# Designed miniproteins, single chains, continued (2): the designs that were tried, part 71

Each design is a single chain, and the fold is of that chain. pLDDT is the mean over its residues in the fold that is shown.

## One batch from the design tools (miniprotein)

Design m6446
Fold by ESMFold2-Fast:
Structure m6446 (fold): chain A 68 residues (1-68)
Amino acid sequence: SSDEDLVDQLLHDLVRELVERLPPEEARRYAMELSQIANDGIENGDSVEKIKELMRKKLEELLKQAEE
């Protein structure tokens, strides 16, 4: 569906940010965490807006964990 396409597009954009900011191994692990959030949102029937918000929040959490 178009909703899944929009979520996948955001996932690719956020993964690109991870690859630009972190070592490849950490970027891959964090990409899997973001993918899990995206999949959970789709399975729960959440809106694209809500899924995008959760994914962005998760990205910030993962980046903080990488530094601290």
Scores: mean pLDDT 81

Design m6447
Fold by ESMFold2-Fast:
Structure m6447 (fold): chain A 90 residues (1-90)
Amino acid sequence: DAVEEAARNAARGARTASEGRREGNASKYTGGLIAMMGAALTAALSAGGDEEKARENAERAARAGEEGGGDEESSRAARESAEGAAELAA
């Protein structure tokens, strides 16, 4: 399931970003954010052009990212990624 895989990737990316922030490692933080953005886009595109389904799929990835990161900045990045991914997939 592409959406489930994307959700796992978003959670992993969020954990990586949070670790990078805690460690002061900008490269690790940025890598985590890129992984979360890619996951949200993959989830949205798996809807096959259905705009509402793309939004639902991207939101699921964003939710997994929020759970994985556990902080406000990771949650904000996940929400922004989901919104952008849904718009791009529409």
Scores: mean pLDDT 76

Design m6448
Fold by ESMFold2-Fast:
Structure m6448 (fold): chain A 83 residues (1-83)
Amino acid sequence: VDEARARTEEAIRRLSEVDPESAELFRRALDAAEAGDLHKASILSTSGVMVAMAHSVETGDMRPTELAMEVQKALDELIEGIE
């Protein structure tokens, strides 16, 4: 759990350097997951990916999408550890 949390926070930090808007959604998803609201965490995580993908399409920069997918994977691993 501690390692999964640290990995998720690091992934969010890396994403925030490229796309702070999607990173904020993932930060809220992490907070929701830690509070035990797994449905809210899933919705916010999906929203984070969608925002990052939209920005990648608009800018031609795939890094937001790639980093958002890394955050989603880390967050999913964290949620599996909570269940």
Scores: mean pLDDT 83

Design m6449
Fold by ESMFold2-Fast:
Structure m6449 (fold): chain A 84 residues (1-84)
Amino acid sequence: TEERLKELEKASETDPVGALRALSDEAKKALTEGDYDSYKKIMATIDKLSAKHPKAGRETAPYITSQSLIGMSDNLIKSGLLPA
């Protein structure tokens, strides 16, 4: 996770939108798996990169939100808190 986050921070220097989308996919995966510690680290990285690249942050914000909501829903179904 830490190495992947550093890789995506470096990638954001060339393609900030692509890096934020990739981080959003990692956040969804972490949430789906119930890995809340990884999710918090990924979201902190998204916040940092969105502050550094405000236009890219605005362009990807709907995708970031959507991926987090899907990951949470998938986790609740997997945990038996929501019917499949």
Scores: mean pLDDT 80

Design m6450
Fold by ESMFold2-Fast:
Structure m6450 (fold): chain A 60 residues (1-60)
Amino acid sequence: GVERALVYAVEGLRLRYDGQTEEADKKLQEARDIATKVLGPEGAERVIAEAERRFAENLA
């Protein structure tokens, strides 16, 4: 569901931060695919935005 997509998106952002760009891209694509199936493409963008917000909070 949405929660799984959010977790995958956050993990993808962490991988990107660590320089693991190929694995990050795969994880972020999996997150988008899961979110799109549940919420559609517009909803998927909201999930990614929420993951970016959550990741930024973890850096602060």
Scores: mean pLDDT 82

Design m6451
Fold by ESMFold2-Fast:
Structure m6451 (fold): chain A 59 residues (1-59)
Amino acid sequence: LEEELRRAIEEAEDEMRRLIEQANLQAKERPLVLPPAEVQKRLAELERVIREARERLRR
C-alpha cells in the first residue's frame, strides 16, 4: 500500500516536471501566451494527487 502510494507520487512528480518543462519552452517562444487550459488543469490535478497521497502516507 505505502509502496504503491510512493510510486504514484514519483510518477505524478515526473509528469508534473515534464509539463512544467514544456510550458517553459512555450513561454520562451511565445511569452504572452498562457499554457493551454488542459495543461493547467492537469498540473492542478497532479498537485492534488501528490497532496492526497502524502496525507495518506502520514496516516
Scores: mean pLDDT 73

Design m6452
Fold by ESMFold2-Fast:
Structure m6452 (fold): chain A 61 residues (1-61)
Amino acid sequence: SPVEEAKRELERTLEEHKRRVAELRQQLAAGKISVREYVIRLLLLVGEVSGAFVKYQKAKL
């Protein structure tokens, strides 16, 4: 089902997002990136989740 496929993609994307956010937090804590760089990278990751969410919503229609 397109709805089930889009839901699985969203769930997978959310799990990857959690992991990548944790990595960014570690880099920030270690002083490897600035607060500005951290925010920019977070916004880019939100874009990936938003894309998967839109696909899921369209599949539900």
Scores: mean pLDDT 82

Design m6453
Fold by ESMFold2-Fast:
Structure m6453 (fold): chain A 71 residues (1-71)
Amino acid sequence: SELAELQAQIEAALAANTAEGYAQARELIAQYVKLMLEYARKTADKKTVEEIERKLAQQQAELNAYLDQKS
């Protein structure tokens, strides 16, 4: 699936432990979050989508802060 492919690409980018890899990981993570929210909006109620969106936004912000320290 697209999500599994994105997960594999994110893992590879992070494992490279390079500035280019970290930049690529940020873009792939943003794509992953977008795709997850699109799936959630098709299958879940409005309130559940809002909870997922908030949780994903927090996780993405924490991960980006970590990557900022690495870059």
Scores: mean pLDDT 80

Design m6454
Fold by ESMFold2-Fast:
Structure m6454 (fold): chain A 65 residues (1-65)
Amino acid sequence: MDRETAMREIDAVFEAFRIAVEEGEKYGAPFSAVVKAAGAALPYIEAGDLEKAREVAREIVEKAA
């Protein structure tokens, strides 16, 4: 893994957790659900689909609340 690719992946992971935490706070979801939501959102963030990333994070968090 080169440095540029690694930094881009780290940025995507932070974005995924940011979205998952924001949605988790709205529904009072447990931390385990936030982690699951971040993981589900990550592929969509990497694909540049932020709307879908937020949608899948919300769905997981809402189900777990």
Scores: mean pLDDT 79

Design m6455
Fold by ESMFold2-Fast:
Structure m6455 (fold): chain A 63 residues (1-63)
Amino acid sequence: MLTPEAEEALNKAAKELGLTDEQYQKLREMALRVARAKGRDVVTAEDVETVIKPLKNNIDILK
């Protein structure tokens, strides 16, 4: 379901933001919804970046 690039991007962001397993699953689900909105069943690194970018601007949201 995730491309290797999408999985790497998500794992890197999870480590950088200190995400819990629950938060990781939520981001994965959000990235899938972005991919589906674009007519794709495969999640790309761009889809992952789209959901993570707002969180990187305010990392306190996930604390």
Scores: mean pLDDT 75

Design m6456
Fold by ESMFold2-Fast:
Structure m6456 (fold): chain A 89 residues (1-89)
Amino acid sequence: MEEGVIEIKKRIPREEASSESLTQAAIELEKAGVDIAREAGVEVVRVERRLEYDEEKGEYIVTVRMTIRGEREQVERAKRLAEEETAKN
């Protein structure tokens, strides 16, 4: 089995950001990551949440990072699906 990392990100303008909205975004991204892992057939080993602030754009960046484990083809599929999910946000 192989290990990989997937990240799903969402940008939230400062004007729309609250503790509640940032927490909700993290929950939604984590659910999306779990759905991606399930669809690709990989195991989720670790989940991390990160919050960053883009001073130039005045936006918060909510990131959910998952360490995943599976066969090479499954890990590669999960990475592709995560990239597609981030591109939608």
Scores: mean pLDDT 87

Design m6457
Fold by ESMFold2-Fast:
Structure m6457 (fold): chain A 105 residues (1-105)
Amino acid sequence: MAEVRRASLEIVRSLPDEEIGAAVIAAHLYNMGEVPEEYKELAEKTVKLMQEAANALRAGDYERARKLFEEASKIGREVAEKLGIPKETLRKWGRVVRDAVEAAA
């Protein structure tokens, strides 16, 4: 647990709030069933990349986890833009996640 928390902290410190928020919000909306059918495939890909990033993190592969999360962020941003989610909202979501990870470290 301590190693995973430290690696999570390093990942959130290495990424802008907007990128963290983009991955998280796209995955959240997909899990809530709130993504329109035409964007479900992109949102599902974001969820799968985040799951693979979590698996890499648990395996101790921080570099792979970071790259997978960066890919999830890029696709999540595309989903967010198609849904009309403002960049300010993405930054707010990313900041909440960052603050939670930093508080848990």
Scores: mean pLDDT 80

Design m6458
Fold by ESMFold2-Fast:
Structure m6458 (fold): chain A 70 residues (1-70)
Amino acid sequence: SMEEAVEEVLRRGEAIAKRLVEQGVSRETTLDVVRATVARLGKELGLSPEATREAIRRAEAIVERLYAEA
């Protein structure tokens, strides 16, 4: 389902974000990488443009949270 696809994209995006935070990558670079990765995975999993935009917004919030907690 679309909902399951969005959850899978966000799970993968969060895993990448956590790895980049652990490696000491900057917040700005991590945002760029995560946005690009979520967009690519959304295309691969057949997300609509609306679902892809929502997944990107939610992934950005995850990145902001991770850097605030670092």
Scores: mean pLDDT 86

Design m6459
Fold by ESMFold2-Fast:
Structure m6459 (fold): chain A 88 residues (1-88)
Amino acid sequence: GNSSLIKKLEETLERALEFKKQGNYEQAFQDAMEGLMLALRNSEDRSVILLAIGTILRGLGHHLLGNYEQAADDGIAGLKRVIERLKS
């Protein structure tokens, strides 16, 4: 069920937050993106799919512009919203 997915996403979110705390924005961004991709592969919820895709595209845009902290922050925020949607 969704409980196993939620647990994996929460563990991924905690890792992303730890890397951000260390100032490693590139790894924080990568972990957040991995969580969003995991949600996309394992969810049939349209709202989760659209939120994850939108977050990934926005995060990649910030990353391409060299805004690594913003990319990490947006990825983390999007992953938090995906987790909350899956819990509802």
Scores: mean pLDDT 88

Design m6460
Fold by ESMFold2-Fast:
Structure m6460 (fold): chain A 114 residues (1-114)
Amino acid sequence: MSMEERVNKLIERAGAELAAARSDEERLAALRRLIGELLKVFSEHLDEETRSVVERYLGELGAIVAEAVRTGDREGAVARVEELRKEFEEEMKDNPKVVKLMGKLFDLVIEALR
């Protein structure tokens, strides 16, 4: 299975889990599972340098989501995720496939925080 196929399948499953979630704890658990699975997929397909960048952004994204659940500041969290997305797109501009796949994760997280 290609990286794109694996990522798309994980995003689709996580989207369904988030839609079914009835609590912030269930939503956080679904997002944490997705981030962990994406990290594994990217580690199997990306070179060490690209993987290091992706791991850093996934970690920052996870921290923003955890803080939003802890504080209830979902609006502030959305703004931080949107800024993180812009930084990722600029840093990874020479890697459009990874930008596109990570963009799907950013979209899902923003929707989950709304």
Scores: mean pLDDT 85

Design m6461
Fold by ESMFold2-Fast:
Structure m6461 (fold): chain A 57 residues (1-57)
Amino acid sequence: SSREQEAEQRRQQLLEAGEQAIEQLKADRPDMTEEEIESMRKTVQTLADQEEAKIRG
């Protein structure tokens, strides 16, 4: 269905944007801990999963 396509596309967009943001932060803030980076990745994944779920209904 179109909703399934929209849900997957939105999830991929959020994951891509999140990884780009994390890479930029790592370049700008090399003092960040592994714990902080892992927390950011988990947050991005949670948000992507929530947005996919909203679209799927």
Scores: mean pLDDT 83

Design m6462
Fold by ESMFold2-Fast:
Parts: structure tokens; C-alpha cells; sequence
Structure m6462 (fold): chain A 68 residues (1-68)
């Protein structure tokens, strides 16, 4: 369901925030992006905006860790 999808994105973001391993962060981020693409057609504009907000935060963390 879309509700389970958004909950999973929030869980992935929490795992990314807790991780110090760049490879793990990258894998979790790719999983989040895969789920987003998979559920795109089922999402309302508001749900897409929320998912993109979560993905943008994941991207920012990943880029910061790679640059360190």
C-alpha cells in the first residue's frame, strides 16, 4: 500500500541517518529510489512531494558522507 510505502521510506531515512557506512547508505538510498519509481503511478501529488522530500534528505546525507 501507499501508506506502507511512505512508512518504509521513513524507515530507510532513519537507517541512513544512523549509518556511518557510505556503502550501506548508498544501498539504502538506491532501495528508496527503486521503491519510489515502483509506486510513482499510485501516489497523489501530495504523497509524491513527501516522498521527494524524504529522498532529497537521503541524497544530501549520502553526498555529505561521500565528500567526507
Amino acid sequence: SVEEFLARLRELLAQIRASTDVDEIGRLYLEAMRLFVEHWDELTPEQRAEALRLLDEMDAIYRAKVAA
Scores: mean pLDDT 87

Design m6463
Fold by ESMFold2-Fast:
Structure m6463 (fold): chain A 91 residues (1-91)
Amino acid sequence: SAEEFIEELRRELSSPSELRRLGAVYRLGTIAKNDPDPKLRLKAAEALAEATSHPDPRVREKAVEELKELTKDPDPEVQKLAKEALEKHEK
């Protein structure tokens, strides 16, 4: 399922492979911005919010970039999650 794919991408963020970690955060960003189902966008956004605390600075930077775009998402729950995640990252 799409939810299982998002959970797999979340696991790939913890991969020892830099290529897999970066691939995962980029794919999560694509899902969070483009999926027609706001529930799937929300799940991907939750994974991106967790990624803002990742030890890899490239993963953190990409997660923050994607969350900034999600603050404009038409779904109010996706907007709220993105804004709250960015506020926590800056503190």
Scores: mean pLDDT 87

Design m6464
Fold by ESMFold2-Fast:
Parts: C-alpha cells; structure tokens; sequence
Structure m6464 (fold): chain A 66 residues (1-66)
C-alpha cells in the first residue's frame, strides 16, 4: 500500500515521522541526483534526473520502491 511505502521511505532516509510525500520525493530526487553525478558526471546526471522528475510529475512513473 502507498501508506506502507511512505513509512518505509521515512525509515530509509531518516526523515521526520511527519514528513509529507512531497518532502520524501524531494529527498529521493536529491539523493538520486548526487549519486548519478558521482557516477556519470554532472551533465548526464542532470539529464537523467530531469527525465525522471518529468516522468513522476506527469504520472508516467511512481517514486522508486523503498
């Protein structure tokens, strides 16, 4: 269920228990950006994160599993 995923994301990222789904999304995107940047370089990381963000915002993709 989405509620169970919400709790798992809070636990995984060490977020406050009252964190909103939007705050969880922002944290996931920030960590994905940092990890991609370390592995692929800034240009490719920016491109992939932009595509992933667009997919989430347009409803084509949900947040990654916890």
Amino acid sequence: ALAAAHEAWIAKYGLPADSSLAEIRDRILAEARAEAEARLGAGEAARLVALYREAIETGKRDLPAP
Scores: mean pLDDT 73

Design m6465
Fold by ESMFold2-Fast:
Structure m6465 (fold): chain A 79 residues (1-79)
Amino acid sequence: SDEKIEIALEAIDKAGVLAVLEGQEESVAILQEAARRLKEATTDEEAKRILEETLKRLQELGASPRVLEILRKAIEEVE
């Protein structure tokens, strides 16, 4: 549904703003890629998968707990 894709996009935007404020340039790049993928997504399953893959990449990078929490919450809301 458009609603779940919108929730995912809002979360990625919010996480991106926070990553910029915290000086996490690599996290910003990952989140920008996620936003592009979400804009092309046509299903809720694609949106959820993009969020889960993005969370994993950010965890491996060592992104801040606050950025990770925004994505975890979005995954729960999209599920």
Scores: mean pLDDT 87

Design m6466
Fold by ESMFold2-Fast:
Structure m6466 (fold): chain A 68 residues (1-68)
Amino acid sequence: SEIEELIKKGDEALSNGNVQDALKVAKELARMGDLKTAARIYSRVAELTGDEQLKRVAEELEKIAEEQ
């Protein structure tokens, strides 16, 4: 599926340290309604970059997904 292809692309970007591509994939997954996977990718980018704002974005997306 399109979502599965995006998840694979996001994981490949994370493995290569390509934070820009990983964030692009996370935004597309969020638009498609896969907030849990989007949150996972944001969280991993935050770990790679030390970006506390991206960590907060991941936490918020995870919270929204739990409320659905």
Scores: mean pLDDT 86

Design m6467
Fold by ESMFold2-Fast:
Structure m6467 (fold): chain A 81 residues (1-81)
Amino acid sequence: PMSLDEMVEKMKEIFREEEPENYEELEKRLNETKKKVAGKSVMEQLKAFGDLIRELYEEGKISEKTANKLENVLVEYYLSN
């Protein structure tokens, strides 16, 4: 099974590759979301990270390509648990 830590690390790799100029802010938002949902159900974690991806896209901080790659990581996490 994929852990929450492994899912977050995969998302960080995507941010480093696709959004290097915004990486520090994106990593901060990702770590804040992780802290809020640590120990919660997989479904609650998926909702929180899905909401984060949508917010980052709406704020213009990530591209559609980046959002799609992050959503694929959420699908992997769901299927692994």
Scores: mean pLDDT 89

Design m6468
Fold by ESMFold2-Fast:
Structure m6468 (fold): chain A 70 residues (1-70)
Amino acid sequence: SPLEKELARLEIVRNMLEIARTALQYLLEKSPNLSPEEKARLQAQIDADNVSIEETRKRIEELRKELEKE
């Protein structure tokens, strides 16, 4: 099913975004030598990743509902 393939693709995308967010969070927490500007930039990237993860989660739920209708 094209919907099943797209669902699998989005699950991979979500996992990749979560890994990226975790790496950025680790850098923010474990790098005491970061400047305030570098910390703000990392936080902005984390915030952007959180938005992308939430949007991807919503799309996954929409596709799951469509698959349940089949």
Scores: mean pLDDT 86

Design m6469
Fold by ESMFold2-Fast:
Structure m6469 (fold): chain A 60 residues (1-60)
Amino acid sequence: KKYSPEEIKKIIDANGDGNFDDASIEAIKKFQKDLGLKPDGVLDKETVEALKEEIKKSNA
């Protein structure tokens, strides 16, 4: 399943804003689960690399 550019941007913006409200954590967990990653809501290296790949696909 493909993520929309808006959903990806929302996850990135949450990290930049420093506000980790429940909605932001849930968005990260859902993203991780949909990609088969551990849904812990943490932006680890694997999750960050997956986000970069989705951004690359959205820009193409």
Scores: mean pLDDT 67

Design m6470
Fold by ESMFold2-Fast:
Structure m6470 (fold): chain A 69 residues (1-69)
Amino acid sequence: MEAIERARAYLAELEARYGDVELSPEEAERLAEEVARQYGHFVTGKPLEELSVEEGLEALRRLREEVAA
């Protein structure tokens, strides 16, 4: 199945869990890093343990370009 669909499902689940909760800046930063790595996992197929935040951010950038185009 396409990585974009998996990434969107993951985002929807995060919104369901955290959408009604105001996060502290520290919590928001950690969540952003987790989301970036998870996108990297969905897009590249690499295990989460082998993904850097940088790789996750690159995957998220590609996802944004796909959506914006």
Scores: mean pLDDT 65

Design m6471
Fold by ESMFold2-Fast:
Structure m6471 (fold): chain A 79 residues (1-79)
Amino acid sequence: SLADQIARLEAMIAQERAAVADIDQRIADLQARYNDPSLSELEKQRTLTLILLYQAVKGTTEMLIERLEEKIARLRAEM
């Protein structure tokens, strides 16, 4: 049913939002590590690379959430 389709999409959005929260925490932890003055130049470079990779994954996940929210809005408005 339409209600079942919307419920499944809402469950997917909830899971993706939880994933974004986990990514935000990992970025925060890596940013704290990057500011550690005891880190070698190589460790700083590796930490920065991980921050950039997690930021890219977050962007992709947020884009997916927006597309799922748009789909729900269209289903509610047009059907």
Scores: mean pLDDT 89

Design m6472
Fold by ESMFold2-Fast:
Structure m6472 (fold): chain A 81 residues (1-81)
Amino acid sequence: SSADVQALRRQLRGLLQLIQQSAEEEGDEELKAYTEALIEKLDAGELTVADLEAHAAYLESKGYTSAAAYLRALAAQLRAL
């Protein structure tokens, strides 16, 4: 439903903004840039399940295991819509 899409969009944006802040605090310019690109895709309505899964794998490789797991859960929700 439209309400489910809006709820998912809010959750995605909140998580991505939190990841961006963490990247900024740690001086991880690459993680910051990749996360900003996903926020731009989300705002443009162009964000895909593949984008989320790729970023989750990247986060996991950087040790952001909890953020990666949550992003994968949101990707599964997006796939189910």
Scores: mean pLDDT 86

Design m6473
Fold by ESMFold2-Fast:
Structure m6473 (fold): chain A 84 residues (1-84)
Amino acid sequence: TDLYSKAFEAALLVGENKVEEAKEKFKELKSTIKSEEDRKAVLRGAQVAYALLVAEGEEDKARQLIEIVEEVFGKEAAEEVSKA
């Protein structure tokens, strides 16, 4: 499974209220990033999951996902994931 799919799956754990598991999965993904393309793939996977949570009306879970991204990857990454 590619980094995009892994990030998307990790982000969906937030939708299931598995916040701590999602954080650990994102920390694992961060340790595997070797290039800017890897980073973009991870953030794109998170962004697609974020858009899905917003579309489903799960605004609280969408916010929790952004908080996880900020904690693991920093504020700029969180802003990138949340922007339309």
Scores: mean pLDDT 85

Design m6474
Fold by ESMFold2-Fast:
Structure m6474 (fold): chain A 62 residues (1-62)
Amino acid sequence: SLSAEEGRALAEEGLALARAGRMEEGQRKVTGGYIGLLEGGDEAAARAVAAEFRAILREKGY
């Protein structure tokens, strides 16, 4: 399992990839980071990551 810090770093990398249009890789890393944040007890950060990823998906027409 990832620590909350590792989950945050993975989520940030995934969000950056998704913004760059690398959606498949971005989604995998966002999902892993989201799970790591939840396991690490940072539910607020996990919710923020999920909201940001949903915004990226909407912007790109998903």
Scores: mean pLDDT 86

Design m6475
Fold by ESMFold2-Fast:
Structure m6475 (fold): chain A 90 residues (1-90)
Amino acid sequence: KVKELIDKASELLLRYAENMIAGDEAGARRARVELFKVIEELKKINPKVAEIVGKMASEVTTAVYFGKPLDEIKELIEKGREEALKELES
């Protein structure tokens, strides 16, 4: 279900960010690989939701590399998740 994929993408993005902050590059890589598999599945089912999730992933990755605090990254993930869910309910 599309909602389950949105929720999974959000959890994988949080795991990616937490692992990057903790210095677990291998864990971050695994989360990133699974995230892009979820985005590819979303593209097949709902391309507009996939676009929103992809934008969320880009914004989170940028925030991580600029050393933004985890609380700010969590806010970006929650906003992206809410936007994706609203598109699904539209």
Scores: mean pLDDT 87

Design m6476
Fold by ESMFold2-Fast:
Structure m6476 (fold): chain A 85 residues (1-85)
Amino acid sequence: MTKEEAQEILKKFQEDYKGAYAYLKSLPLTPEQRAELDATEAQVNELIAKAQQYIEQGKYEEAMKALQEAAALLQETAKRILSRL
């Protein structure tokens, strides 16, 4: 994987994430579901920051693992929220 490929994957992930998060935020959430979503956003943003740092260090495999963890975390939170609507 090249640095350019890793940067494009990160950019696409950030765009997809923003759309998914905006959708979830638009739902009629309970205070507990909103707190869960906000906690997930904080963790996903931390993983995105780590992925950016790994890309700058040439650690592309570690960067992809961080993005995969972020995607899994968002998917699990979305499933829990959507299953309770």
Scores: mean pLDDT 85

Design m6477
Fold by ESMFold2-Fast:
Structure m6477 (fold): chain A 75 residues (1-75)
Amino acid sequence: MFKIKIYDNGNFIGETSDLKEVEKKLRELAKKKKNVKIILESDDTNVVMRLMDIISDVVKENPDFKVELTLEKEK
């Protein structure tokens, strides 16, 4: 199973295994023009690709929004 952790300027915001919840949270953070770090704990290429698509869509709609994505091996 995959795990996604979201940080806002180093502050832990939330953890989820639901890509829909990640999209919702990123859209909320984008309106606040925060710098966000996402850690994806997964070895599933399909999950990586889907998350990258979500990030790309949100950033395209919010060009001042910056997202750093870190990929970690699933333990």
Scores: mean pLDDT 78

Design m6478
Fold by ESMFold2-Fast:
Structure m6478 (fold): chain A 74 residues (1-74)
Amino acid sequence: SALDETRARLEQAEASLDRYLAQESDLQAQINMVGLAVQEYRELAARADPERRALLERALARFEGVRQKLLAQL
């Protein structure tokens, strides 16, 4: 289903971001990458149906949380 595909895609995207952040030592580069993810998922959530929107909003909240933690290190 589209919902299952969205969930699988989000799990893969979150895992990929976690690997990137573990390997990237530059704080500004980390902030920029998470910022791009926040922008992308905000746009996707705005256009999604209610079920997919709920999944995308959970991912967006996670990415926003990561971004706030990185900004606090500045």
Scores: mean pLDDT 84

Design m6479
Fold by ESMFold2-Fast:
Structure m6479 (fold): chain A 64 residues (1-64)
Amino acid sequence: SPQSQQIQTQIDQLETEYDNLVRQYMDLVSQYGQDSPQVQQMMKQVMSVTRQITSYRDQLDRSQ
């Protein structure tokens, strides 16, 4: 369905965002250390994107 295709597109975009955030996270750990505010803020962003991907996958499963 068009709705399922739209949800899949959102998942694909979020997975790309996740990969980019993970790379930034690793760079921040190298520069500032694991306990830095920058790393903690990035971790929250990574967790937020992960939750969004899970939510869209649940919506896709419900639409099928």
Scores: mean pLDDT 85

Design m6480
Fold by ESMFold2-Fast:
Structure m6480 (fold): chain A 93 residues (1-93)
Amino acid sequence: MELSDEEVELIKKIKEKLSEDNYDKVVLILNKLEKLKVPQEKIKEIMKNLSSLSEEEAEKVIKEIEKLEKEYEEGKITPEEFAKKVIELVKKA
């Protein structure tokens, strides 16, 4: 993924706010969304919303996304539904 200067700045903010474990989970989630061909503009919106959250709020969102990831891996939801639900969770936080 080629990151814009704004996206690089958002990633830095997320890394500074989150523990190493939570940051690694965010990176894995963003990579999964990219593999699912989620538009870059929506991925950037997710990064903006995550960068605005406190550590506690971000941890709660990550846990909910991990539940969705398990449902996706178990075949309970489609890749498109997974991407949509992740976007909704981050926007509502």
Scores: mean pLDDT 78

Design m6481
Fold by ESMFold2-Fast:
Order: sequence, then C-alpha cells, then structure tokens
Structure m6481 (fold): chain A 65 residues (1-65)
Amino acid sequence: MLLTKEQARKVIIKAIEKSKTGLDPEALADEILEAVGDNPEKLTEAVKRIAEAVGLDFEELVAEL
C-alpha cells in the first residue's frame, strides 16, 4: 500500500509515540515530511525505515489507520 502524506504523518506520529523516546512526535513527523516531500513511494519508503529504526512493524502501524 502506498501512503498519502496525511497517512504517512499519522503513522510516523504513532511510531514515535510507541517508541517512547520523549521526542515531540508531531514536530519530528512534520520535519521528516518536509524532507521527503509528497511522493507516495518516497513517503511509504520513509515510513518503513522509521518503523524499522524504532523497532516496530510497518504492517501493524498501517493496519491502525
């Protein structure tokens, strides 16, 4: 599944919140989205990498959308 920018933002926020790193999830998500842009393939790839980096399953995060 390819993610829209809004779906990618929601998933990134959830991943950061679940990681319990103490980072601002909305601010960090917005920074990542600014860097990636609005291409659905790049957004989906970025979300997969973030999920992997925080030790979460991409498919489970997307299922919560």
Scores: mean pLDDT 77

Design m6482
Fold by ESMFold2-Fast:
Structure m6482 (fold): chain A 69 residues (1-69)
Amino acid sequence: PPSKEELEREIDLAMAAMMLSVVRLALERGKLDVEEARRMLARARELARDDPALQAAVDELEARVEEAA
């Protein structure tokens, strides 16, 4: 069975991915709150600190949020 540490990591990565999905959906629907998006992206970056793919997704969405602002 997964350890507590493995489960916590898996939850953190899942939360990061969810936050990125919410920000992307808000951008696509034209309902972006820039300050909320920045907070979500900052938290996603922390949660996915050691995941290069999620870090790249955060970087991409940060650029898109700043362009939309």
Scores: mean pLDDT 83

